# Designed miniproteins, single chains, continued (3), part 111

Each design is a single chain, and the fold is of that chain. pLDDT is the mean over its residues in the fold that is shown.

## One batch from the design tools (miniprotein)

Design m11836
Fold by ESMFold2-Fast:
Structure m11836 (fold): chain A 97 residues (1-97)
Amino acid sequence: SLSPLEKRIRELVDKALEIAKKNGLENVQKYLEEIKRIVDDYAAGKITASEAYKRILEVIEKILKEDFDKLPEELRQTLADIASYLLFAKYIDEIEK
């Protein structure tokens, strides 16, 4: 069973993908599918929360550099939420060790 935090991160990624598809943002969709794969690896225990956070921030940085002006406000907020919840996951993992 996924933790509430892991479930919320997955839900936010799925929401971001829906917003990008609705707005025809093909390049953003490609990067969000990459983020989804990273989140799936994290949820499966294949990578740490710290590794997932680092990799996802690198992908978000590419989205912001390439497509910032094309992003609807809801998508900008959802990307920020993904980063914030993953940062909390990283800190929780560090405290439990």
Scores: mean pLDDT 83

Design m11837
Fold by ESMFold2-Fast:
Structure m11837 (fold): chain A 92 residues (1-92)
Amino acid sequence: DEEARVRRAAEEADRAIRRAADLLDDPSTSKEEKLAALEEAKRKAEELARAAEALERAATDPETKARARLALEAARAAIEQLERLKKEVEEE
């Protein structure tokens, strides 16, 4: 079920992004740990993007297609933000 796949991928991406944010806010967290968390969050966001693209291709109704597009846009925005944060951490 493509919709269930998108929902699961979104939940996993959300959890990984929150974990990365928590680690970035903790001054005791090492640079290596911050970078690893950001890379994991990016991987999960990329999985969400792939799941959303698959759902959009499989969708026959406008509502499901619209939801898939929103999920894809959210995933792409997250990937861009995570890449920017990764560069900032690498330059510390």
Scores: mean pLDDT 88

Design m11838
Fold by ESMFold2-Fast:
Structure m11838 (fold): chain A 98 residues (1-98)
Amino acid sequence: SEEELRKVQQEIRELINKISEEKGPLEAMRKLFEIYNEITKDDKLYEKALEILKKIEEGVMSEEDVKELQKILAEIIDKLNEDLELAKEMLKKLKEIL
């Protein structure tokens, strides 16, 4: 249901924020990408995400890298908005990190 999907999305946002507060925003993004890859098996998206995270850690992120990261995050959000079962599995795995 649309209401169930919105509730799951809100819980995912709250957990990502909590992970970010406890472990830092880079760790939160890394965990998001790891879990998404475990469920979807989208190795190409995962490899791109890891390359950008490495550039952030090294302080060499370009404007193009920022745009690519935003594109990757938007793609993940869009899929979570369309697939309730994916969103539920993401929520379950995110809860296991805390």
Scores: mean pLDDT 82

Design m11839
Fold by ESMFold2-Fast:
Structure m11839 (fold): chain A 63 residues (1-63)
Amino acid sequence: MSMALKQVTEEARALTLKNGGVVDSREAIEMVKRAMERYGLTPSQALDAFSAGSLAAIKELLA
C-alpha cells in the first residue's frame, strides 16, 4: 500500500473512532477532497482508502 493511501486510511480510522463508528458526511467529503488534492489520488482511490479506515475503526469498536 502506498504511503498516501496509508495516511488517508489512518485519518479515516481516527475520524470514525472520534464519531463512535458514524462519520459525519461533511467531514467525510472534506477528507476525501483533501486527500485527492494533497496526494493526487483519484476519487476511487480516496474513497477506497477512506472506506478501509472506517471499516478498521468499526471492527476496533466491535472488539
Scores: mean pLDDT 79

Design m11840
Fold by ESMFold2-Fast:
Structure m11840 (fold): chain A 65 residues (1-65)
Amino acid sequence: AQQLIEQAQEALKKGDYESAAKLAQEAHEVSTDPQLSQQALQLLAQAYQGLGDQQKAQHYQQILS
């Protein structure tokens, strides 16, 4: 789970928002750690923001609130 979070962060740094979203979603799905799950949701929100998918970005931001 943490390795997927790190890979998603690297994808975001490179501007590869599609890969970042996929990696963050996988991290969220396999994570049993609430902290890692929250980080995955934050990365999903950032990745969808980068993709221009405002609706999905807002959805994940709402879950974090």
Scores: mean pLDDT 80

Design m11841
Fold by ESMFold2-Fast:
Structure m11841 (fold): chain A 75 residues (1-75)
Amino acid sequence: MTPEQLRQQYLDLLHQRLTERAGQAVADRAVAALQADPSLSVRELAEASGLAPSTVSAVLNEVEREMAALWREQH
C-alpha cells in the first residue's frame, strides 16, 4: 500500500471504531479534525470530538493495533 492509502485506511478504521463507541456525528468531527491537523494530541482530539480523553486513547490504541496487524500481513 502507498503511504496515502495507509493514512486513508487509518482514518476509515478510526471513523468506524468511533461510530461504534459514540455515533457517527462524533466520528465525523474527530476524523475531520485529524484531516485538518494530523498532529493533534489525544487531548485536542477529545476536545474536537466531545469525547473523554480516555475513550479517545482507547480507540486510537485499537486502530493502531489493527493497522500494525495489517502491516505484518503485508510483510
Scores: mean pLDDT 80

Design m11842
Fold by ESMFold2-Fast:
Structure m11842 (fold): chain A 100 residues (1-100)
Amino acid sequence: MEEAKREKLKEKLKELLKKLAEELKLKPEEVEKQLKEIDELDDETLEEVLEAIENPAAFKERNSLTVDPSLNYEEIVERILEAHRLKKEGREEEARKLMA
């Protein structure tokens, strides 16, 4: 992935996270932790996030998330970030269940 595109995607994710944190009244400590995790995302995870933001319907259909039509792109992004964290910790089966 191009560096400029990578930086733009990370910045967009941080903005989405800040909006979700304000709406959900998340603790500042949790927000800071998630912001740091965004900086550590690999190109594959960033591409998944981009797809979820640009075409949430197609992303839901491909990943069998169509069972919950109420999932918006912010909620999909949150699931992708959590799945990436679980995968990084070696918990690949739990990450896969989260996206199933």
Scores: mean pLDDT 66

Design m11843
Fold by ESMFold2-Fast:
Structure m11843 (fold): chain A 71 residues (1-71)
Amino acid sequence: MTTLLVTDDGSYRLLGDKEVDPEKAAEAARKVAETLKEEGVYTVEEIEKIDPELAALLRELGIDEVVVAPG
């Protein structure tokens, strides 16, 4: 399982066993910060209901969940 942790300033950290391209992870984190304004834990399936393009990017990267935290 791979988790993308994002803060409101677009800073991010990857948690898990899967190696993810840092440039693509940064792009995903930026889109998360722009799209997901509420703090919490989001599955990729929940994100698909909000932003299908972002969900597709997360699936391509093998990210299973996103955590939005304050900066």
Scores: mean pLDDT 79

Design m11844
Fold by ESMFold2-Fast:
Structure m11844 (fold): chain A 75 residues (1-75)
Amino acid sequence: SEKKEKWEILFELVQLGVDDPSVPEESRQAIVRTMVDGIKENKSLSETKKAVRELIDRDEGIPEETRQRMHEILD
């Protein structure tokens, strides 16, 4: 189910943020909010992934290596 996949992606992104203290708390909160909104509003998996990718790409606070790892989770 797409809803289950969204929760699994959210869990992996949260775990990455816990393991990588270089990710700002505000960035982490924004990613979580975007994922949760995609789940609550029943947006497609593709739409939810796109919104998170765009958020990650414009977030100047996320280190490049961590950004690459986040994109791998979204694939």
Scores: mean pLDDT 82

Design m11845
Fold by ESMFold2-Fast:
Structure m11845 (fold): chain A 100 residues (1-100)
Amino acid sequence: SPIQKLVEETRRTVRTLMEKIKELIKNKSPEYLIRLLAAVAQTELYVTYKIAIRRGDKESAEEVLRLGREFIEWLKKEAPEFSSVIKNMEKVLKELEEEG
């Protein structure tokens, strides 16, 4: 499925962003850069989910929601100080679950 390929590309992108966020935290980089990369990951997940839903691929949509939950749980562990960003992501994820 073309959507399964898109989900795999999204998974790779999110993993790369997680590693970059971890490097930024280790290097004590400005908080706005960490927030920016988290926002990019959220946007990638959102867009891929909407495409999967529009194409009727419920299995791929569920995989994107799982990836989003894993990303949020990872942020809670690695960057708990970003609680406002985490709460916003949880709200967006819940809204997507209620729309699907």
Scores: mean pLDDT 86

Design m11846
Fold by ESMFold2-Fast:
Structure m11846 (fold): chain A 89 residues (1-89)
Amino acid sequence: SEELEEKVRKKAIELIDEMLKNTLDKMPDTENAKLMLGILELIRESLRKKLSDEEIKKRLIEELGVDEKTAERIVEKLKELLEIIKKEL
């Protein structure tokens, strides 16, 4: 289980890293695009640091100015992504 959780986290980081690399050159210079990039970078860093859901939510609110409800939805979607990756492994 611990080995599987580590593989899932590593795969999620790789997918987010690929998404960031593929979108950077094509993103419009808008505040919404900058916020989306910031969210993806924060999630990638949080996965690397093995941060808890609560810590990720706190950082989304404090560092990116995301409201509490949106931060909860982002964390929920991250959990869904990790579960999908786990089923594919």
Scores: mean pLDDT 81

Design m11847
Fold by ESMFold2-Fast:
Structure m11847 (fold): chain A 82 residues (1-82)
Amino acid sequence: VPFPLKMAIDYVKAAIKAVEEGDFETALRYAEKALRIAESMGLTEAAEHIRQAIDLLKNGGSKEEAIKHLEEARKILEDALP
């Protein structure tokens, strides 16, 4: 398993949990870490979903929509596993 890819998945999972718990600062930290890995690996669709979630969390958008974007990114990242 590519170590950076698994790390990105773990960060997205941590971000989802933090959003569910109302800890938006922790959620943003983990989502931004996952975004950097996805961008560095050229996983553009996953990166775009993470970016949408970050934007929603930063600008007072829907928490539920942010979770949907993070879950979509997680699915794309998991599908990229060998």
Scores: mean pLDDT 86

Design m11848
Fold by ESMFold2-Fast:
Structure m11848 (fold): chain A 98 residues (1-98)
Amino acid sequence: DLKAELQAVIETIQKAIEAVENGDVDKALKLVEEALARVDALAQRLAQSNPEVARLLRQAGASLQQAIDALKKGDTKTALLYLKVALENVQRALALLD
């Protein structure tokens, strides 16, 4: 169920944002890494059957990678910016599904 998988990714990114806002960087990193693995797998699976969704998920993946780098550097403001960009791209991907 692709919609349920995208909803799970959205929830994971939202939990990562909350973890960053609460100062729990270790929890945030684990959640962002989980979300990244999921969007990368989905983008690869959908590359031929749904290229527009795959493109949005690749953009989300790039933003999640930037969030991981920012968190490792202690830059929580930059991390939150990229997590929000990733969230928007996954939400846009979900909106394209019937």
Scores: mean pLDDT 91

Design m11849
Fold by ESMFold2-Fast:
Parts: C-alpha cells; structure tokens; sequence
Structure m11849 (fold): chain A 77 residues (1-77)
C-alpha cells in the first residue's frame, strides 16, 4: 500500500515525535527533517505537511530551529 519512502517518512516522524516528547529538540529536528525529505520523495503532501508542522512547533519552543523550520516549509509550499 505505501511506498518505501512513505514507510521511512512515517518511521522517521515517529522517532522525531518520541524525541520531541522527551524534550530532545535537537534529535527531534534531525528526524523530522528526514521525515520531510522522505515524504516529499513519496509524493505524500499530507505527511510532509505533518512533519513540517512538527518542526514549526519545535521552533516555537526553541527559536534556534526557526531557520530549519522555514527551509522545510519552503519545500512543501
């Protein structure tokens, strides 16, 4: 049903979410960025949007990640 890229995006999104809940924002950002890239490769706009939304929420908590969130937003636009 899902492409290998979509499966990777879902897995990376789950890892990022787990790290985000632990307060590891640097780790969360790393995996969310990977999730965005794989979702784009899969052509899954909804999954890419979810990963970018999670990046933006991390950037609200730690503004040092704002440039990464902005870059990811441009990729989905």
Amino acid sequence: LLSPEAIRALLYLAIGSLLDKKGDFEGAVEWYVKAVREAIRAGDRELAEQAVSNLEKVAEKDPSFRPVAEEARRLVA
Scores: mean pLDDT 87

Design m11850
Fold by ESMFold2-Fast:
Structure m11850 (fold): chain A 88 residues (1-88)
Amino acid sequence: SSAAEYEKRRNELLQRLDELSQQLADESSKPNPDLARLEALLAEFKQVLAQLIALENSKPNPDTQLIARLQGLLAQAEALVAQVKASL
């Protein structure tokens, strides 16, 4: 069913978002963080997040609170990478 396909896709994207969040945290905590890797991870994080928001907006009644939380996660990820850049 379309609902089962939605849930499967949502869960796959959420899992990937969690993996990217962990990789961003791990790379940023290294003594010598790889900026190119952090920027690549952030770019993929943005793509996965955009897909999650698009998926939510495909529903008749999108959860605007969830969308706002996802946007908050993006701001946190961007701030993390910016802090690493400022430290170099």
Scores: mean pLDDT 87

Design m11851
Fold by ESMFold2-Fast:
Structure m11851 (fold): chain A 75 residues (1-75)
Amino acid sequence: PAPVITGVDPLVAKVGETVVISTDQPVKKTVVYDENGNVVSESTSGEVTLTKAGRYTIVASNDGGSSEAVVEVVE
């Protein structure tokens, strides 16, 4: 089945802080998009570090599909 994002910790991160994404199913790929739809990070783990303040969309996917969540990054 597609992963459902059940948690983003923290929901408001500081620049350089690691964000941990929790899902109900195993994730094969995590992609982070900025507010303009540009890919700023890709990971095969459930961890993302963002180095620029902004609002980001996190997309977690596996063979069953994808889900998304939003994280805010502040300086």
Scores: mean pLDDT 79

Design m11852
Fold by ESMFold2-Fast:
Formats: C-alpha cells, sequence, structure tokens
Structure m11852 (fold): chain A 99 residues (1-99)
C-alpha cells in the first residue's frame, strides 16, 4: 500500500535526524494522515459499525493533524515540538473513540 511506502521512507529519514530529514519526515507523516482521512471517508460511504458522527469527527481530526505536520515541516520544528503535538492528538483520538 502507499502507507507502507511512506512508513519505509520515514524509517530511512529517522536514521539521520538532521533538521532537513525531520522536516521531510513531518511532510510524509502529513501524507499518511491525509491517506487515513480518505480511508475513513471511504468507510463512511461503504457503511460500517461506526456511526457517521464518529467518522466525521475522526476525518476532521486526521485533516487537522495533517495540516499541523505540514506547518511543522515548513518551520523545521524540533523533535521535542513534534512529540508534544503527537501526544495532544493521541488524546483527542482516544476521547472520540470512547464515545
Amino acid sequence: SESSELYKRIEELYKNKTPENLAEMYKLQAELEEEAAKKLEKAKKEGGPLPDEVLDKLIELEKEIAKKYRELAEKKASLEEILKEIEKFDKKIEEIVKE
């Protein structure tokens, strides 16, 4: 899948944590989140066990995460800054899926 190729590219970049490699990694992470949003939109169309309201919240959150990663890539954010943003989004996902 496209996701598998993106993960492999992220792993290669992670072997050398230069600001340039971190920025490229954040950009690839944004692409993964954009792909996740598209998969959720497809799941909504196909009908599944998750309610449309929950899927809409998850789709919007994935789009928000993708936008944040692109912003972090543009400013060449530190690894510390990215880890704080990931923690925030993990908590939001947890809150949505508990409903």
Scores: mean pLDDT 76

Design m11853
Fold by ESMFold2-Fast:
Structure m11853 (fold): chain A 89 residues (1-89)
Amino acid sequence: SMAEVEEAAEALKAALIARGVPEEKAERLKELALEIARALAAGDRERALAAAEEAARLMAEVHKELTGAPEEEAEKNEEEAIAAIREAL
């Protein structure tokens, strides 16, 4: 149900903030998670993929900012996440 999806998205945001993700980025990841769920429910794979790829890029940026990881590691994490998302969708 949409209520369960919204609850899961709020839990995701809370978990990200607890891990040190800035609130504005955690909120954007929550928005993207909701967009992915809504797109999949509508059968819109292209919209789901676009939102998921944006989420992967944002997650890689957050990881780099929180850990001080080099650009190369952030780029690799983004590429691997996008590849996994494309395989899942």
Scores: mean pLDDT 78

Design m11854
Fold by ESMFold2-Fast:
Structure m11854 (fold): chain A 90 residues (1-90)
Amino acid sequence: MQEKGIELLKKAVKAKEEGDKEEAKKVAEESKKLLEEYPENVISWVSYGISLDSLGKIEESREYVGKAVELVKKDPSLKEVLEEAGEKVL
C-alpha cells in the first residue's frame, strides 16, 4: 500500500513539473482508486491533490490536500511517511 502511494506521489510531482497532463490524469485515477480502498493512506490524498492541480482543478486540489493534513493531525506518524516520500508538508 505505502510503496504504491509513494510511487504515485513521485509520478504526480514529476507530471506537474513537466506539465504532463496525460500522466496527471492517470495518476489522479490511480490515486483516487487507492484512496477509495484505503482512505487513511495520506500519500494518496496528496498525490490526487497534486494531480488535480496539474489538471487546473485548484479548488478540488486544496480540498484533497486538506484531507491529508487532517489525517496527519489524527496520526502524526503519517507525517514521517510524507517526509520519506519527499512531500512538502503544508
Scores: mean pLDDT 74

Design m11855
Fold by ESMFold2-Fast:
Structure m11855 (fold): chain A 67 residues (1-67)
Amino acid sequence: MAAEERKKNYEIGEALTRKGLELEAAGVAPAERAAALVETHAELEKEYGWPAVHVRADPPEPAPPAP
């Protein structure tokens, strides 16, 4: 089993919890808070490679200088 999946799920859960507490402390409206958490969850899933399989952790090399 992919141990990394468990770790990423845990980190996603922690990130969502922190985001929720941060939004609550900032006094964000309940509807906006819920929407922000849904968006954050979707972004985290994409960032961790679901379904963004071609988004790698290692960035590509910089292009050579043209001028």
Scores: mean pLDDT 66

Design m11856
Fold by ESMFold2-Fast:
Structure m11856 (fold): chain A 97 residues (1-97)
Amino acid sequence: NEKVEKLLKLIEEETKEILEALSKDLPPEERKKILDEKIERVAEALKELNVDISEWMKNSRPDKTEEDVLLDIASELLRLALEGDYERLRELLLKLG
């Protein structure tokens, strides 16, 4: 599954950069900006790969846009990677197709 492999590589690279940023004595505001930027990059990759978010859209609040849902998914993928939960990460990526 080429989409899953591409997303895994991207998530691993972004996670590595987040961990490098966390190893530095950076102010909380700068750490948040780095995390937000990485979440946005993953969300853009999900959009470019035309992933199936239909289940997330059904389970989201009616006021959430597709962009909001993509950001939520990107945040969860990075959270799982940072926690080392690669089993759940792979399951989530497979659901995205």
Scores: mean pLDDT 82

Design m11857
Fold by ESMFold2-Fast:
Structure m11857 (fold): chain A 78 residues (1-78)
Amino acid sequence: MLSASQVALAKYIASRLGSRMNEEQRKKFLEMVKNKASVSDLINFAVNELKMDEKELAELRRALADYPEALAALDTFE
């Protein structure tokens, strides 16, 4: 099963970044969720494919403050 951090992050990406996904990016995101992609893989997708900037990453950290697995993965980016 997906962890609470994976579910929270996937919901955040779908709700906040879903509107900027093209058809190919949406299919890739849905396959990642279906295949239980790690928190790090989901963050890499949001940053590299959906072009999350530094401000959006700060907002993500605030939104996921109660999800320590997601915060730990965000800290591995630098």
Scores: mean pLDDT 80

Design m11858
Fold by ESMFold2-Fast:
Structure m11858 (fold): chain A 70 residues (1-70)
Amino acid sequence: MEEFLKKVKEIEEETMQKYRERVAALDAEFAARGETDPALRQARHRQISIEALKEFNKKVSELFKEIRKK
């Protein structure tokens, strides 16, 4: 059980790191283009959030499947 919780925490940290990097890249891209539309930025940010959540859920589901094989 402890090992499982540790793996879930590692997946969470990895997903959060990728999320932060994607948001930073988006902000840098918008700044480089001179884009000032807050609605467009918010829509893109929401999309990145949805993708990060899907990736996290997929990896956690795969981890659960591995545990159930034993």
Scores: mean pLDDT 79

Design m11859
Fold by ESMFold2-Fast:
Structure m11859 (fold): chain A 87 residues (1-87)
Amino acid sequence: SVDAILAELEALIRRLHAQGVPAEEAIDRVAARLYLLFQENPELSVAEKEAILDAAVAAVVREYGPAVRPLVEATRRRLLAWIRETS
């Protein structure tokens, strides 16, 4: 379910921050997990995938602070393009 995916991603982001993983590396790990989750769940609509991506972006900004927004937005644009190309 979308809710289960969101809970997993939020837990991952909190764990990475708690372990002292730098923002850039954490963003890469979360992006890699999103690619795998979307490939494992091809039944998810484009709208559901976009909502999951937006929630993950919000979670990263909440955990690492607003200074990381430009970095996460660059990765968000790449993932969004991939979602739309593969749907």
Scores: mean pLDDT 87

Design m11860
Fold by ESMFold2-Fast:
Structure m11860 (fold): chain A 74 residues (1-74)
Amino acid sequence: EVEENVRKAREALAAGNLDEARRHLMEAIRALEKQGKTEAALAAVQALTDGERAGRPREGLEEALRIIEEALRE
């Protein structure tokens, strides 16, 4: 579930489709929360929010993706 959404988010980012990347990352975040990885899920949401507030949504999406991928290795 998380891995599939991470893969789709990475593909969307490569295609420049930020809205689709955000949608898939949010699905991955919900799956992480369901697995009890609440801290990683909150950090990923914060990265998305910080990127949007800074006017750098791509950077926020890339950081959220990094956080989620790192959480999957723990």
Scores: mean pLDDT 84

Design m11861
Fold by ESMFold2-Fast:
Structure m11861 (fold): chain A 90 residues (1-90)
Amino acid sequence: SDKEIKDILNKISETAFRINAEYSKVYSEDETLKLSKKLAEKFTKINGYILKEDYDSALKLLDEIIKEETNPKVRALLEELKKYIENKKK
């Protein structure tokens, strides 16, 4: 479980970095910062669920984030993260 938690938390961090890079391609610096802050708040909640091994709550919140996301590349990164967490859930 500790290894799976660490792997998921690392994947969340990598995904957040990649999403920020995608936002920076299409939005101003101020807009990118605003969107990145909002996403960071949501990812902090996901991290909290992962640390408790509450993968169902983490996945539900991630589905809400995916539904609200209009950028197709960012949506694909979030869907990749979702599949990663689902595969680690046993």
Scores: mean pLDDT 87

Design m11862
Fold by ESMFold2-Fast:
Structure m11862 (fold): chain A 81 residues (1-81)
Amino acid sequence: MKEEAIENIVEGLRDFLESLGMSKEEIEKFAQKVREALLNGDIDKAIEIVREALKKAGLTDEQIDIVVNSLKEALERLKEE
C-alpha cells in the first residue's frame, strides 16, 4: 500500500473522530497508531485500533461494526490495486 493511501485513510479517521467530538490530542494518538500498523502491513491491528477509538468516542458495538466493515472493504481494495 502506498504511503499516500495510508495518509488518506489516517486523515479520514481524524475527520471522523473529530465529528464524534473526540479531542485533538486523543485523535492524534489513534491516528499515529493506525498509521504505524498500516505502514507495517498489519491491517488487523489497524482495524483493532479503530475499534478502540470508536468505542472511546461513545459508539455502540453495532455502530463500530458498520464503520469497521466499511474501513476493511476500503483497505482490501487498496491492497488489490
Scores: mean pLDDT 79

Design m11863
Fold by ESMFold2-Fast:
Structure m11863 (fold): chain A 68 residues (1-68)
Amino acid sequence: MSNEEKAEELFKEIKEENPDMSETTKQALKSLLKMLVDDGAEITEEVKKGVRELAKLLIDGERARAAA
């Protein structure tokens, strides 16, 4: 599986886990994954964990801003 395929798979998993995610958050995650692939970084388990943690922070921030 290519790095691009790994990035697309990870993005799908995050979307499935967070179906209420905003379009802005989706675009931010998609851009991050594209930058990682373009930079030639291998989508390892550590990278997947980091991206999932960033996704959680973005979603939590989105909810916090909606509540404020």
Scores: mean pLDDT 77

Design m11864
Fold by ESMFold2-Fast:
Structure m11864 (fold): chain A 99 residues (1-99)
Amino acid sequence: SAAELEAQRAAALATALAEGLPEDLARRLVDAVESGDVDAYVEALEEALRRVYGLPEDEARAIADAARRHLLGQAPVAPDLEARFRALEEEILARRAKA
């Protein structure tokens, strides 16, 4: 239902804010996921990796490119980039579990 979708959106936004994401980035990520806008998602992800997680520009860009290729079903990226992206996801989830 519309109420259930709104509740899911609110929960996702609350989770992103609890992770320490600025409201502008949290909202952009949630909106991009809901609309299926891969470009908007990848742009917001790269900015979050740089601003919130303190990654160097080249590493943030490489991870964002890997995410884009994955979401678009394009040719595989280098295994080390995929491993780094997965390790970051696991670290974020581990921090949530401890909070």
Scores: mean pLDDT 69

Design m11865
Fold by ESMFold2-Fast:
Structure m11865 (fold): chain A 74 residues (1-74)
Amino acid sequence: MEEKEKKIKELQKKLSEVYRRLLAGQDPEAALKEIIDIINEMIEIYKEDPSPSNQKTIEALKVVKEKLEKELAG
């Protein structure tokens, strides 16, 4: 359980860095795709421990991912 928490925190840091690049306007499409990839990684980690708290987090991440995928697709 502790190892998964550390992996999630690392992914959150990566997400923050990609978000900063997105705000800088460097390559917004590539940044959005990278954010979606990070969210997918987080979902896979949470799926390994199907607690109610993790299920709620997975559902929230899926909603964010779906919204970003729709924005990217037009």
Scores: mean pLDDT 79

Design m11866
Fold by ESMFold2-Fast:
Structure m11866 (fold): chain A 81 residues (1-81)
Amino acid sequence: SEEEIKEEFVKLVEQLAEALVKAGVISETEANHLIEWAKKASLEEMLGSIPAYISMARSLGLEDLAQQLEELQKKIEELLK
């Protein structure tokens, strides 16, 4: 469902944001801003952001997170057909 997809997106963005803060890539303030944006994002905005998040996750060695983002991307693409 759209609700389940939105919940999963926020969860994955929270995990990515936490990892980016831990790696010193972004501040905690920037991470909080990203998470608040993710909570308000449309399916189209989510879909547009995911390729960048997959790239970021992989650059940090977070392959499981990258794979979860790829699967979520496919689910959103199927809903928007």
Scores: mean pLDDT 89

Design m11867
Fold by ESMFold2-Fast:
Structure m11867 (fold): chain A 75 residues (1-75)
Amino acid sequence: DAEKAARALAQLGADPNAGTLGDALAAIRQSLGERLADRVREALRALGVDPETAPLDDASLAALGRAMGRALGDE
């Protein structure tokens, strides 16, 4: 969910209340690697979310959490 995704982003050193979904993806790339970040990006596109332009709001955080679950094989 959005709270879980926000907490995960904070653990990666990203501010879930300041920035864009692109900034969150950059933090994932830096901390967890390019291949996982690319899988999350593709999962976001499959959910109908544009990772380049979407703001970091509750809906985008929820989509990010779901995309991370898919990228890690949890879905």
Scores: mean pLDDT 72

Design m11868
Fold by ESMFold2-Fast:
Structure m11868 (fold): chain A 105 residues (1-105)
Amino acid sequence: MLEATDARAHPAADGSVTAITFKVTKVPEGASAVLVYLRDADGRLIPVGGAVPAQEGKTLTGGGMGVPASRVDGAELVVAAYPEEGDMLTDILSESTVTATAAPP
């Protein structure tokens, strides 16, 4: 099962999110990449950046361009793990949810 933690939004001077960082604490077998989504109040998943390599114990960076930091702070972040072979849009191996913050705890 994929596990992610320590999700943080990195705002620019105008308050827009330039990056979302998160730590993957557990990577499922066969996973090569992770994609990051923000979940809104209606349950809609909003993609935030392209696929990044799945690395256990590493802090990874997903994009956050075009999303206000106030929308990410306290929001549910969905991290989905994908195999190297297969469709990254449909072949989800595992998902993890983590609450994003605009600042360190």
Scores: mean pLDDT 68

Design m11869
Fold by ESMFold2-Fast:
Structure m11869 (fold): chain A 59 residues (1-59)
Amino acid sequence: SMLESKLRVLERAIRERPEGLSVSRLARAVGLSQRNFSRRFTELFGKSPSEVRREALAA
């Protein structure tokens, strides 16, 4: 689906540049509320956007 493709791009972007991205801006980019974005993202990747960002920042 188009949403899943966009979420894969955003997940990669979070890993590459975690400091440059806010979860609210990422949600807006795919036309979702932050709550709905976090839910759909977690369903696809098994981790929330905030968790992926936190892990990338710790690496």
Scores: mean pLDDT 83

Design m11870
Fold by ESMFold2-Fast:
Structure m11870 (fold): chain A 64 residues (1-64)
Amino acid sequence: MEELKKELEKRRAWAEANRRQVLQDFLTLKNEIDEKYKDLPEEEKRKIRLEAISKFNVDYVKSR
C-alpha cells in the first residue's frame, strides 16, 4: 500500500509539475522570441510568436 501511495503521489506531482512547467515554458518561449528576433520588425516578431505559441499548445494538448 505505501509503495502504491507513493507512486500515485509521484504521478500526481509529475502532472502538476508538468502543468506548471508548461506555463513556465510558455513564458520563456515568449522571452526567447523577443530576445532572438528583437532586430526584426514588430509585425514579423508577432507572427513568429503566434506560430511558436500555436505549436506549443498543440504539443501540450497532445501530451494530455
Scores: mean pLDDT 68

